Designed miniproteins, single chains. Designs and how they scored, part 35

Each design is a single chain, and the fold is of that chain. pLDDT is the mean over its residues in the fold that is shown.

## One batch from the design tools (miniprotein)

Design m1194
Fold by ESMFold2-Fast:
Structure m1194 (fold): chain A 97 residues (1-97)
Amino acid sequence: AAKEAAEYAKKAEEAAKKGDAKEAGRYAAEAGAEAAEAARRGEGREAAEYAARAKKAGTEAAKKAKNAEDAAAAVGGAIAAMGGAIEAGLAAGEPPA
């Protein structure tokens, strides 16, 4: 979960640097999903940071996208990563009782 979130965040950042908005969006969404799973396993704080990085990568990739379809994919991935970051961050900041 947290390890996978880190790996996908790194891949999203690499795709964004290459100008591959569609791949950056895909990896950002995967990082968000892994961060949400990490929250359920008590790894929320670490995973939230990786999902936040993936969100930033997706947003930057959307700005560099060559067409509207690729930009939409990158934005969608960034939104998914943001959701995962929020969920993981809330789980890490709130005690279970």
Scores: mean pLDDT 78

Design m1195
Fold by ESMFold2-Fast:
Structure m1195 (fold): chain A 72 residues (1-72)
Amino acid sequence: SLAEEARRLLEQGDQAEKEGKVDEAIKLYSEALRKAVQAGDGVLATQAASRLIKLGAEDELNALLTEINRES
């Protein structure tokens, strides 16, 4: 399911962050956010967005939210 894909991507992002792969973590968290929103899973979406904010990826988060809102 999309929610399962979002959770998997979130976990992969967490692993990339632990390995110091910040750019890869941002990419994985961004994909997790897309999948979580598509799944209607607000908890996973919030978790992905919070991780992006923590990494200073607010511009990427804002771009994603703009894209998602345009599709709605």
Scores: mean pLDDT 84

Design m1196
Fold by ESMFold2-Fast:
Structure m1196 (fold): chain A 104 residues (1-104)
Amino acid sequence: SKKIVRLFSTLSIQAAGIEFDLSILAKKTKHPLAKEILEKAREFNRMLGENAPTEELLEKVDELIELLERAKKEHPEYGEEFEKLIQDAKNMKDIIEEIDKMLK
């Protein structure tokens, strides 16, 4: 349906945005955790491009959210940047859940 195509397009744009923001933050923090989160965001984008099942995308988005919440606690000086990324990842989760409902 047109709605599913639009949801996947929105998801792809948001996923690319998170990866970009994480690449900037990893450069800024120079911390191994920021690099680990960036690699997880890249893995998510690869899985999305490979048409991975929504269940696998949900698992990866939950891993990303958990790592971002840990990073926010460990790096409170970048707390606002991590909070934005957490919210962006939660918005992606909502889109994936909507796609999953439409496919069932």
Scores: mean pLDDT 86

Design m1197
Fold by ESMFold2-Fast:
Structure m1197 (fold): chain A 85 residues (1-85)
Amino acid sequence: SDELLSEIEKILNDIKVSLKNKDFEKAYNDLSDLVDLLKSKLTIQQFSILVPTLLSIFTALVEKDTEKALVDLDDLLNDIKSLLR
């Protein structure tokens, strides 16, 4: 739904702000909350499509690779938009 997409976009923007501030712990925690939201709203099949990108973002956050995390977050948003129509 458009409402769910708007909520997801807000969370992703909050993660991007945390990354720009080098607050990797907050970005990691906000991404974990987003994963829980996605699991609650998507089918198992839909969520499975997002898993590789989600793992890539978590890895980038642990490695403090801001550039890769930002690219992978944009890929995640595009995948979510495709799933939500």
Scores: mean pLDDT 89

Design m1198
Fold by ESMFold2-Fast:
Structure m1198 (fold): chain A 97 residues (1-97)
Amino acid sequence: MGMAILLAAVIHELGEEEVRALVEKMLAADESLTEEERAEVERVLEEALRLAKSLTMEELLARIAEALSRSSGLPPEEAERAAREFLERVIEELKAV
């Protein structure tokens, strides 16, 4: 949930070209993905690119924090910290691909 928002924040950190290359590398490595699943990943990437153009990093982090607060019941301050830590973890994992 909120994958497009999270990916938009990654685009702000790494840039569009690097994120696009990483997504293409992941899709090429996973032969088990169906054509429908591949199309959904491409749709999420396209939406993330639109969000990265329209929203600042701080606005994206605020939306991730709000989603975490609602799903996990975390206080807003703890949700903001969790959102930043989650984003850093995702970036490290993507760089490992």
Scores: mean pLDDT 77

Design m1199
Fold by ESMFold2-Fast:
Structure m1199 (fold): chain A 78 residues (1-78)
Amino acid sequence: GTLEGNEDYSGGNLIVVRDENGNVVAQSRPAKGLDPAARIVLPDSEGNFTVDDLPPGTYTVEILDSAGNVIDKRQVEV
C-alpha cells in the first residue's frame, strides 16, 4: 500500500517512517544510526510526501528536530 503524509517540514527537521517492528522504511535524509538502506523521501514545498509499495500494517511517522529529539509522533495505517 501507499503511505501519504503532510508535515510542516522545516529544513532542520528529519521525517522518519517506521514499520510495526520499529524498522526504518523511509527517511527524509540519511541520518547516523538509522538504516542506510531506508528510502529517501523528500517532502514537496507544501510538506506532502508519499511512501509507495509498503506491506499493509501500522506505521509510525516521527518528526525529529536538528538535535535528534522527537517533536511529533503519529501512527498511520496502510
Scores: mean pLDDT 73

Design m1200
Fold by ESMFold2-Fast:
Structure m1200 (fold): chain A 66 residues (1-66)
Amino acid sequence: MVDDETFIKNIKSGLDSAAKINLEAALTGAKVLYRQLLERNAPQSVIDEVKKQIDEIEKKIEEKKK
């Protein structure tokens, strides 16, 4: 079984890679993942990591809108 640390690492890596290509697509994907994790009652550490990634992507989008 994949441990929580490995799972968080993979999520962060995937979202970071997506954000480099398209921030809006990465944000949409992160929000979908966040909802799925909540529905699955995922560990709080995993949920918190995805929420932080969403907040970071939203900030980058706002910075580019200026």
Scores: mean pLDDT 75

Design m1201
Fold by ESMFold2-Fast:
Structure m1201 (fold): chain A 71 residues (1-71)
Amino acid sequence: SREAEREAIRAQAEALTAGLEAKIAQASPEEQKEALAKAEEESKLEDEDPFLTELAHESAARLIEAARAAL
């Protein structure tokens, strides 16, 4: 079902976001600044699917927090 597909997408996004948060914490200050800029741009993007837009914005917000905390 579409609901089961969305659960799978959400689980995959969670795993990817958590992995990126961990990498940002261990990255150089230059890489952390680059990650922050990229995440801030991604937070402004909208998909035609509201579910994907919400998921992307949640991921971007977490990456912004991780980069700011590491800087």
Scores: mean pLDDT 82

Design m1202
Fold by ESMFold2-Fast:
Structure m1202 (fold): chain A 66 residues (1-66)
Amino acid sequence: ELGEIGRAAQEAVAHPEAFPPPREDVWARVTTSADGTRTVHFSRLPDTPEAARDVALAILRRLAEE
């Protein structure tokens, strides 16, 4: 179930030593050009939909804040 997947992700964050750190290569940086164009740089697209969703939400939050 989706709830079980979410709980597993929360447990991985709470207990990183018990789970592999699969997100080391998953990073994003947002750059704003002089013309106001915002560019998002990824090291690599995440292979799991859960990781992709978390990264996308983090990027959207950063774009909304700065």
Scores: mean pLDDT 57

Design m1203
Fold by ESMFold2-Fast:
Structure m1203 (fold): chain A 68 residues (1-68)
Amino acid sequence: SLQQVELLKQEIRDGTFGSKTEAQVENAALTLLQSGDAEALALLRKALDQRAFSPETAARLQQKLDEL
């Protein structure tokens, strides 16, 4: 839903997105990717650049972004 996408974008801005479990991060990233929201994709890239995630979570998220 749009509400879920906005909440996930806010979690990235607040730096809390990486506090999720790896499975939750992957499912959340998939939700953002499926939304087609360009801002969400930019925020995910920025969070990766800022090393906001564990190495395992970052690798999985990077793979999903590269599949677009």
Scores: mean pLDDT 75

Design m1204
Fold by ESMFold2-Fast:
Structure m1204 (fold): chain A 66 residues (1-66)
Amino acid sequence: SEEERAKAKEERELLEEARKEAVERGLPRTAVPDKYLTPEEREVAKEIGEKLKEIGDEFEKELKER
């Protein structure tokens, strides 16, 4: 539906903003296994990962409530 497409676009934009924040905080732009990250980089990756999951969970919940 049009609403589902609009929400998918919004989710994509939020994910892109979170990725920009990760890069600004020193994480690489490409996916890197945790074993190659420093403890500080892993902490930032965890914070960003939780933020990305929260965004995804919010959109999934809203779709299920319909």
Scores: mean pLDDT 68

Design m1205
Fold by ESMFold2-Fast:
Structure m1205 (fold): chain A 91 residues (1-91)
Amino acid sequence: NARLEAEIARLREASALLNEVTQRKMDEADKKASEIEKKDPKNAKENRLKVYQEAFDEAAGEVERRDPAAAPLARDHANSLIKKLKEEVEK
């Protein structure tokens, strides 16, 4: 069914966009976290968590802007990454 194949292709494109934007925002967050850590090493863990939460939210926002149909996927992915990050900080 060509319709199902088209839906799969859209999901693959949305996933590729999400991965591209997320990776770029993570790279930016890593640089920003490193700069903040250099100035405030005592609060490095809290600062890193905040920077990465902002990066994941920004990534979702950029995907939503570039492909509104991918918005639910982008937000779900961002929420999942933030939850995982919080769990790693809690341990």
Scores: mean pLDDT 79

Design m1206
Fold by ESMFold2-Fast:
Structure m1206 (fold): chain A 95 residues (1-95)
Amino acid sequence: MALEAAKQGYEAGKKAYELKDGELAKQGGLEAARAGSIVANDPNATVEAGRLAALGGYYASLGGYKSKDPLATAYGTGGAISGIGAEFEARLRAR
């Protein structure tokens, strides 16, 4: 579940970056943030799921920046931060 959500967020963010589309970047950022929340609340979630959510948010942020959409950039940045937090929590559990 968490990995599937993270993968979808990553693909959406990457597409937003490639196409420079602010609407797709906003969607990608929101999906990455949702995936980060799922990973953080799932004790079986992997470090890989958190990393993919973080990368999705990062690419969505770049897509928003390139499309000159400040809201898309903000959503993508939020998604990246959420994914980083989820990866950190997964690493702590893997110890």
Scores: mean pLDDT 77

Design m1207
Fold by ESMFold2-Fast:
Structure m1207 (fold): chain A 83 residues (1-83)
Amino acid sequence: SKEMRQLLTLVGASLGILQIGRSVLKQAGDEEKAEKLDKIIEEMEELLRKMEEAVKAGNEKEAKELAEKAFELYEEAKAILKE
C-alpha cells in the first residue's frame, strides 16, 4: 500500500541521517560514539529488511510493529548524538 511504502521510506531516510551522523563523528575522531551508532544502524538495517518482507507478505500489522521498533532505535541514536 501507499502507507506501507511511506513507512519504508521514512525508516530508510532515518538510517540515512544516522549514516551521515556516524561519518561526521568518525571525521571528528569520536570513535566511541561512531561504534555505538554502527550497532544501532546494523539493527535498524535488519528491521528494515524484515519490514520489506512483511510488506511483501501483506502483513501490515507486523510491518508497523517493526517500524515502531526502528523509530525507537532512531530515538536512542539521537540521544547518543546529544551526549
Scores: mean pLDDT 87

Design m1208
Fold by ESMFold2-Fast:
Structure m1208 (fold): chain A 62 residues (1-62)
Amino acid sequence: SAEELEELKKQLEEAVNKAQELRNQAAADSSNREQLLKEADQVEQEASDWLRKKLAERKAAL
């Protein structure tokens, strides 16, 4: 539905914003930079995997 699509967009936008925030923190925190960048990559990868899985589940339910 349109409502579900809008919710997916909102969750993806939140994940993108979270990853960017982590990268901004990494720029300011050299001692934790590697870990923060890794976490940002993980957030983006998890969001991508989640979206793919969610779309597949919706197709299976139809």
Scores: mean pLDDT 81

Design m1209
Fold by ESMFold2-Fast:
Formats: C-alpha cells, structure tokens, sequence
Structure m1209 (fold): chain A 80 residues (1-80)
C-alpha cells in the first residue's frame, strides 16, 4: 500500500453537520481518485477519514465543551 493523498481540515467536535461534511468530502475524494485510477490503471485499496488525534473525537453523549478537531482524508493505492 502507498499513501498518495492526504487532506486535512478543521471541524467542531460537536458539529451537527459533521457526518454530512465527512460524507461530502469522502464522496468527492472517491470520485476524483476513482477517475484517476481508471485513467492510469492504478487500483485504489483504501480511502479513509479519521481524526488526526483520536482524543479529538467527542462522544455523542459527552457534555464536555466543543473544541476544534482536525480530520484527515487519506487515499492509498496499490502499485503492480
């Protein structure tokens, strides 16, 4: 596996639109890199979305104050 792309962006840990934001960013990455994979013959093996620091994740049941959190989108391909 080889990492070919990493994008980072900041969200609020309790943002009610967080899931929609992540879905939109993931769909855009899947479309762009899927197109490139078809054109170049490379195979995408993974597209993942993660908090850069796992401790930035705020549980839905948490009563703690919201804080800025950094999210990473990572794309990995396999080279033949």
Amino acid sequence: KREVFRETFTVMSNDPSLLDILRERLAKAEEEFGRLARETGRRIVNISVNFRDPSDYQDPDSTGPPHPATVEIVVEVEED
Scores: mean pLDDT 70

Design m1210
Fold by ESMFold2-Fast:
Structure m1210 (fold): chain A 74 residues (1-74)
Amino acid sequence: ASSEDVARIIGLLLRLLGVALEKNNQEAIDHVNRAVKAINEGKYDEAAEHVRRAGELVGEPETADQLAELLKKM
């Protein structure tokens, strides 16, 4: 993955976390936190699953799908 792909991953993660915080959806916040931990551990498939779950919980499936596809490229 390029530095541009990494920057986009960060931006999409922040968007997804922001929506979860606005909705006070603790389950979605927990999934975003687990996705970040998985990314730091190089577990990109696990991170993609947590991102998709967070997106479902907050009604942002398109944001989650874009982020999951970028994580699969890592």
Scores: mean pLDDT 87

Design m1211
Fold by ESMFold2-Fast:
Structure m1211 (fold): chain A 78 residues (1-78)
Amino acid sequence: MEEEIEELKKKADEARRQASAFEVNAKGYKILADIAEKKDPEKAKEYRKLAVSYQTQADNFKKEADELEEKRKKLEEE
């Protein structure tokens, strides 16, 4: 049980790290899109698509981390 709780915690921490990295990349591409919008609208559109893709991956990892944390918490409460 203790080993199982530690395993869940490590997996949740890794998922949170991945979510944070993808979220930073998504925000970066949004900024790049805003900067490019006036000078290169085609490039801006490409950056917006990348931002959405990275944000979707970030959201998926956040959900995974939340589910792992909930499972760990339930095991600790019992």
Scores: mean pLDDT 84

Design m1212
Fold by ESMFold2-Fast:
Structure m1212 (fold): chain A 85 residues (1-85)
Amino acid sequence: MIESEEKVERKKMTYEEFKKALDEAGQEAFDLVKGKAKVSGEENYTDDYYEFKLTVESEKRKAEVEGRYYKDGTFELKRKVYEIK
C-alpha cells in the first residue's frame, strides 16, 4: 500500500532564508521517515533558479523535499511523503 501527501508553499524571500528553509525541511523529512533512513540529494544552479532535491527513504516511508529559489525572488517548497508497507 502506498499513500502520498504533498504540500506546496510559495513566497518571496532572500536566498539565505531559502537555504535555511530547505535545511529545515530536510531535517523534518528525516524525522518524518524515522528508523534506518537512506538519504540522497542533488543540487542544480541555473540562471533562472537554484534547485535542491532531497530523498529520505526507509523500509516503511519515503519522503521527498524539493525547493526552488527563482530569479524573481520567489521561493517554492514541495514535500511529498509516501508510506510503503
Scores: mean pLDDT 68

Design m1213
Fold by ESMFold2-Fast:
Structure m1213 (fold): chain A 80 residues (1-80)
Amino acid sequence: SAREKALELGRKAAEHAKNGDIEKARQYATEASRVAAEAGDPGAATQVHGLAMRGAIEAKNPEAAFAVGQAAGDGLSRAR
């Protein structure tokens, strides 16, 4: 389902954020949020954002957290 795809992309964003790969974390977070929003599931979009942000926080990487936060917002905007 679109929800499952979005959540998997969100987990990939979190993994890249933990590894310090900020650009890939941003790309996966944007795609995950877009997929969730296009499916009409704002709950999945919120959950994806939470997963990616938690990954960045666990890595103690504020740059990754900021990039992921912006990417989630951009994905939602593009779905409209």
Scores: mean pLDDT 72

Design m1214
Fold by ESMFold2-Fast:
Structure m1214 (fold): chain A 79 residues (1-79)
Amino acid sequence: DEEVEKEAVEFGRRSREAVLEGDIERFREIAEEGAKSKHARLLIEAVRLAVEVAKPKASPEVAEKALKIAEEVLEKVEK
């Protein structure tokens, strides 16, 4: 579905930018927004993958906090 693919790409881009900028609050807002979607699992997986992609260029502390947020949000979506 082209619409959900486009949404996942956009969430991934936004999440990667937030992690690279060190903006943990913005990252949390993006993850929480994705969790409210009917495609929540796909969007949160895209958010999590974006953190892994950004990790080599990001602060280790920021990347660790972002991964924890993504994991917590994904657990809530899976239950």
Scores: mean pLDDT 82

Design m1215
Fold by ESMFold2-Fast:
Structure m1215 (fold): chain A 59 residues (1-59)
Amino acid sequence: MDVSDENVIIGVKISVEVYGTPIAELAKRFGVSQSTISAVVNGTASEANLEKLRKAVLG
C-alpha cells in the first residue's frame, strides 16, 4: 500500500502544531535532521526531504 507524502506531512504538522512535540524529538525519533522536520512543518520541504522522512517513517 502506497502512503502518500500528504499523510506524512499532515502527521508531522499535527505532532508539532497540535500536540506541541519538539522538532528535535521528531527528528531523533525518525532519524532525520531537524531541518527536514522544520521544512515539512513550514511547507518548504523539497522532494528529497519528503523522501528521507517517508523512508524513515515507513522503513
Scores: mean pLDDT 73

Design m1216
Fold by ESMFold2-Fast:
Structure m1216 (fold): chain A 108 residues (1-108)
Amino acid sequence: SELEKLLEKLKKIIEELIEIAMELLKVAPKEKILELIGIILRLIGLEYDLDLLEKEKDEKEIRKRLTKILKDLLSIAQYLKSLTTDPKIKAKLDKIISELQEMLKKLS
């Protein structure tokens, strides 16, 4: 189904964002360490929210919860982009941001 494909794609995006956050954590200044750990924990929570969404049958509730998850992921991706000067990491985040924005447009 289209929903199953979308949820699988979002799980991969979350996995990529966790990997990026962990990579940034290795080179982070001391004052950003706790904030990056907080971001990783938020991403793990969003994976759990996607697993709960797979069990939901109400289309309106699915749309509402997906919209919230997409907005949270977009906020996280934009924040991670602000923390890095690495052009390769910035390019990965730009791709993720564009994919999340397109998904949000389709839900509007």
Scores: mean pLDDT 88

Design m1217
Fold by ESMFold2-Fast:
Structure m1217 (fold): chain A 63 residues (1-63)
Amino acid sequence: MKKVFIVHDGNKEAEEKAIELVKKHYPDAEIETYEAPDREAAVELAEKLRKEHPDALVVLALE
């Protein structure tokens, strides 16, 4: 099963849109969402998740 991490900086609209896109392309995916305090922290978290989970998809949902 495809694991997907969605990282956002508090933008709920971007988060919702990313979830819809992921479900459209990976309907059986396990989705986990993470909120970062700012854009820079979101980028850093996404890169860390990509390194730790190379078989997962990591999506940045930012403004």
Scores: mean pLDDT 81

Design m1218
Fold by ESMFold2-Fast:
Structure m1218 (fold): chain A 62 residues (1-62)
Amino acid sequence: FDKIKEELEKKGYTVRDIPLKDLKPGQVDVLYVENSDPWKLNQASRIERDWGIPVVYFDYLP
């Protein structure tokens, strides 16, 4: 995640860690989701579809 954060900050984005249950429309421009929880992946895909924000999936590094 830290390297993804660095790349986003280079592009002028502010990176925040927000629980999906607390997220509101318009609070974020891009959603980053760990590719490990099917429920979170489902919620993220619905947010992408319904709110029109891009979603990026990443794998947890061991």
Scores: mean pLDDT 68

Design m1219
Fold by ESMFold2-Fast:
Structure m1219 (fold): chain A 60 residues (1-60)
Amino acid sequence: GGERQYSAEQAAQRQALLQAVNELLKTHSSEEVGALVDALIAQGLSLQQIADQLRAEAKK
């Protein structure tokens, strides 16, 4: 079926997460990125919050 308007927010969150992962992978290994994502998921963070945290790490 067609995507509803509010599904665009979820798509945007997934895109933000992918962009943040790609940015972090420029300076970190896939294992380091995976471990960080797993830790953030364990804390109960949303995809947007995880993306924000990954972007913060990538800019150090």
Scores: mean pLDDT 75

Design m1220
Fold by ESMFold2-Fast:
Structure m1220 (fold): chain A 87 residues (1-87)
Amino acid sequence: SMAEISEIMFQTQREVLEAESLEKAKEVIEKAAAEIRKILSEDPSLSQDQIDKLVRAFIHNMMTTVLIEEGKPLEEALKEAEKWANK
């Protein structure tokens, strides 16, 4: 459900900010993204393209936040997050 996805998003935001390393933050984001994808895939009204776009947006947002917290300039954080989200 969308409520479950919202909860995962809030928990992931907290966990990435509490992560001891960038690698730990990436693991948290990857796990959350897989869980969100699974929940979205259970909704027959959503196309695969819509699911892919929503998951990529989530990954991009979370990774951008992590990279900024690690001290990367905004432009570099956005570019790196985009590459990682599309991988």
Scores: mean pLDDT 83

Design m1221
Fold by ESMFold2-Fast:
Structure m1221 (fold): chain A 91 residues (1-91)
Amino acid sequence: SRIKEIEEKIAEADSKVLTKEELEEELREIEERLEEIEKKEEITQKDVAEIVAMALRLEAFRIIAEAKKDGELLERVERNLERIKELIKKL
């Protein structure tokens, strides 16, 4: 159907649309960076800027996960958003 044709065109357009594999790699990078920040005794202004940037990226990933009806990806995104909320509460 028309939706499948759009999905195929999206898969061919590598420059601005995240595939599932690209989403999972970005999530991994976010998770690794969050772990590094969580281990710090003092959070810097640069770390705060990175936390905000990661939160915005995670919100975009949530929209994508919901649109694709990927429950596992959605749960992973929500877990990382909760980690960010807990970090912000400690500021």
Scores: mean pLDDT 76

Design m1222
Fold by ESMFold2-Fast:
Structure m1222 (fold): chain A 70 residues (1-70)
Amino acid sequence: MLTESTAESPVSGKPAIRLTMDNGRQLFVDPESGIVLEEDLLDTYKKLTDEAKKDALQERARQLLAELRA
């Protein structure tokens, strides 16, 4: 089960949706960019280039959908 709350986006610094999963993992969804990141990836993500961030966005979105189906 996912619990939604409002938090600051680690990508844009704007208000974002924080999703907390039953296993305690947290995901951040930036409403403007659509970026979905796990909290443990934030430091790595901040160091990536724009192209790498775009690739990470697509991969994270696919993984989020898979976890929501499980």
Scores: mean pLDDT 60

Design m1223
Fold by ESMFold2-Fast:
Structure m1223 (fold): chain A 75 residues (1-75)
Amino acid sequence: AAAREAAELEIVRTAKRANDYVSKGDLEGAQKAVADGEARVAAIPGVASATLRLHVVDTKYGKQAVVEAEVVLAP
């Protein structure tokens, strides 16, 4: 798989983990999940740098985590 596909999959997994924590009111756990996910994305062969940010948004069904990702692939 291309580095982009691996990074995308890891970001999706990270967002799911963060949402699980936010849904339970654990904002500290959500922040740690995003930080751990950022480190995992940055460690993928072919990724030059990665930055993940956690945003918590209020929805009609409660609080939801949104993960903003900036990934730079190696040339």
Scores: mean pLDDT 85

Design m1224
Fold by ESMFold2-Fast:
Structure m1224 (fold): chain A 95 residues (1-95)
Amino acid sequence: MEEVLKKAKDYIDEAKKRYDNSPRSNSSRSRSIVLELVSKLERLALEAKEKGVPFEEIEKFFEETVEYVKKVFSDGLASYFESVVEETIERLKKE
């Protein structure tokens, strides 16, 4: 999972660059950036699950991405990201 987390941090850094280079007043664009980011992270998690990584490690992976996003983004955007991640974890548990 360490290499997968490194790729996730790269995706978060790219999302931040995209966010910083766009009008910050556009809430629709901010939400779109978060949803696209979570979609990419979900793909990484599904690939790890297919390779036999335990779900506990996948949950830890998402917790680490949330902590990193809190350091990189504003509290409001980080909170939205966290809520979407929580919904993603619940869906992955049922798969």
Scores: mean pLDDT 79

Design m1225
Fold by ESMFold2-Fast:
Parts: structure tokens; sequence; C-alpha cells
Structure m1225 (fold): chain A 77 residues (1-77)
């Protein structure tokens, strides 16, 4: 899937030490997994992005990713 492709790119960027690119790819993977209905994979991808953005000191993006992950747990009204 497209989500799996972005997850793999995130893993490759992380292995190369490019934490910013890794975080961005994991965030995109999370969005795509959520669109595919793979909420467990979406949550895990968002958590990886959150950790990396936090490590980079990008608190605004880390919080945005945390908000997206939270929506996966409370989507029904």
Amino acid sequence: SEAEEFRKRGEEAYAAGDLRTAAEHYEKAGELYAQEGNFDEAEESYLRAYILYSELGDDARAEAVAAKARELLAPLR
C-alpha cells in the first residue's frame, strides 16, 4: 500500500540519521493507514513521528501528530 511505502521510507531515513525526513514520512504513513482503515498501523506510525518530532524539539508538529492519533481512538459520536 501507499502507507506501507511511506513507512518504509521513514525507516530508511531513520537508519540514515535523517530524523526530520523520518518523522515526516511516518506522519504521512499514519495519515494513509488511517484512510485505509488500518488504525493500529496508523497509531503506531503517528507514535513514531511523535517521538522523532519531540526529539527534534519540534513541539508544534509533535502535538499535531498526537492530536491525529487521539482522533483514531475517539472517532465515533
Scores: mean pLDDT 84

Design m1226
Fold by ESMFold2-Fast:
Structure m1226 (fold): chain A 59 residues (1-59)
Amino acid sequence: SDVALAEAVAAIVAGDTEKALAIVEESKDESVIEAAAFTARRLGYEDLAKRLEEIKKKL
């Protein structure tokens, strides 16, 4: 969902790791997870990016 991705990216940019994880987990959408992980990595949130990649593996 474009809305879920936009909300997840906004949370990552704000540094709200818990909110970003909750949005991504609730979406259950691989494309949202991948885009969020890419955004987290690009902004230097390496640990968040790894946690998002683990969520994708559980789907």
Scores: mean pLDDT 81

Design m1227
Fold by ESMFold2-Fast:
Structure m1227 (fold): chain A 100 residues (1-100)
Amino acid sequence: SEEEEVEEILKEFEEQLREIAELAVKDPSKVEAKIEELKEWLKEKVKKLSEESRNKLFLKIREILLKLYEENKDNPLAQEAIEKVSEAVGEVREEIEEEL
């Protein structure tokens, strides 16, 4: 079902976001490339969803971003990377609205 697809995308998004947060501390030189990979992956996934499912996905992505930002409150480099992912998600949303 499309609801199951949204939940699978959300799980993968959270896993990738956690990896990016860890990379920001361990190997910051790889962060920009990993964010670009996440952006392209997310764009391809959301293009296949209905407008209703896309809206639900983006709302839940916002919740995941806020959750991980708070979990990393003692790690400024991880928080900065999460903010950059938030910006990339916003760009995906704008690009999808222009293409569809």
Scores: mean pLDDT 88

Design m1228
Fold by ESMFold2-Fast:
Formats: C-alpha cells, sequence, structure tokens
Structure m1228 (fold): chain A 68 residues (1-68)
C-alpha cells in the first residue's frame, strides 16, 4: 500500500541520514498522522492543507535531527 511504502521510505531515509532511533520514531509518527488526516479529510482543500503541514513537520524534524 501507499502507507506501507511511505513508512519503508522513511526508514530508508533515516538510515541514509544516520538518524537516531528517536528521530526515526518521530518521522514514523508524522507519517502516520499525515495518512490519518488524509483519510479524515472531507475536501481536497483539507487534504492539501494536511500535506503542507505534514511536509513542514517532516522538514523541521530532519533539521533538528541533523543538528543533534
Amino acid sequence: SARERALADIERLAAALGLSPEARARLVEVTQEYWERLEAAKTEEEAQAHERAGLARLFAILDEARRA
């Protein structure tokens, strides 16, 4: 499924970047939240808003993990 592929991609990304298990867990959490919000979205506008918010959180976590 797309969700399974996204989770696998996050695991590969975390490994490639040498992220800690804690940072990896946060990426998984954000990915899961994103998919839950997409499934709950009532309109395309809501889905797009959730995508933008999800990407912003993903970038923030990656930026923090790289600094740690």
Scores: mean pLDDT 77

Design m1229
Fold by ESMFold2-Fast:
Parts: structure tokens; C-alpha cells; sequence
Structure m1229 (fold): chain A 98 residues (1-98)
């Protein structure tokens, strides 16, 4: 448990560094996408590291990822859509195993 918590904190810190790189001069759409993707990556990490039956959480995250993929494609951000699709695929695999 304690070791998993330490690893989770390290991953969270690395994700936080991306968010801290955002400035008031950044493009609002890019800032929003980065914040959304970072938040979902954090939830994915937590879900993987808890090793509990989190089917409801995984289903919720899958829906959120689908919405973000749709939004990213609507604004023409194919790179973000592809990144979120990879995360979605990983969550779907976890849900099948749970």
C-alpha cells in the first residue's frame, strides 16, 4: 500500500508539471484540452493503482474520454483525440478484466 501511494504521488507530480507550464498567454482551447487530458490521465493512474473493483469509476472515465475525443475532433485537435483514444482503449481493457 505505502509503496503504491509513493509511486502514485510521483506520477501526479509529473502530470502537475504539464499543467504548471500553462500561462495566461496560452491559447484558451489548448489550455482547456491540456487540463482535461491531464485530469483524465490522473484519474486513469489512480484507477490502475488502487487495484479495487472500480467498474463504476472506469465506466464514468470511459464516457468522459469519449466526450473529450468528440470535442477535440470538433475543434480540429487530432493529436489530442489520438492521445485520449489511447487512454480510452486502456480503460476499456481494464473494465473487461474487472
Amino acid sequence: MSKITEEAKKLVQEMADRILAITDESNPKDVLIEAMVGSLELHLVVSILTETDTKELLQSLIKQLQKIIEYAREIGDEETAELVEEALKKLQELLKKA
Scores: mean pLDDT 62

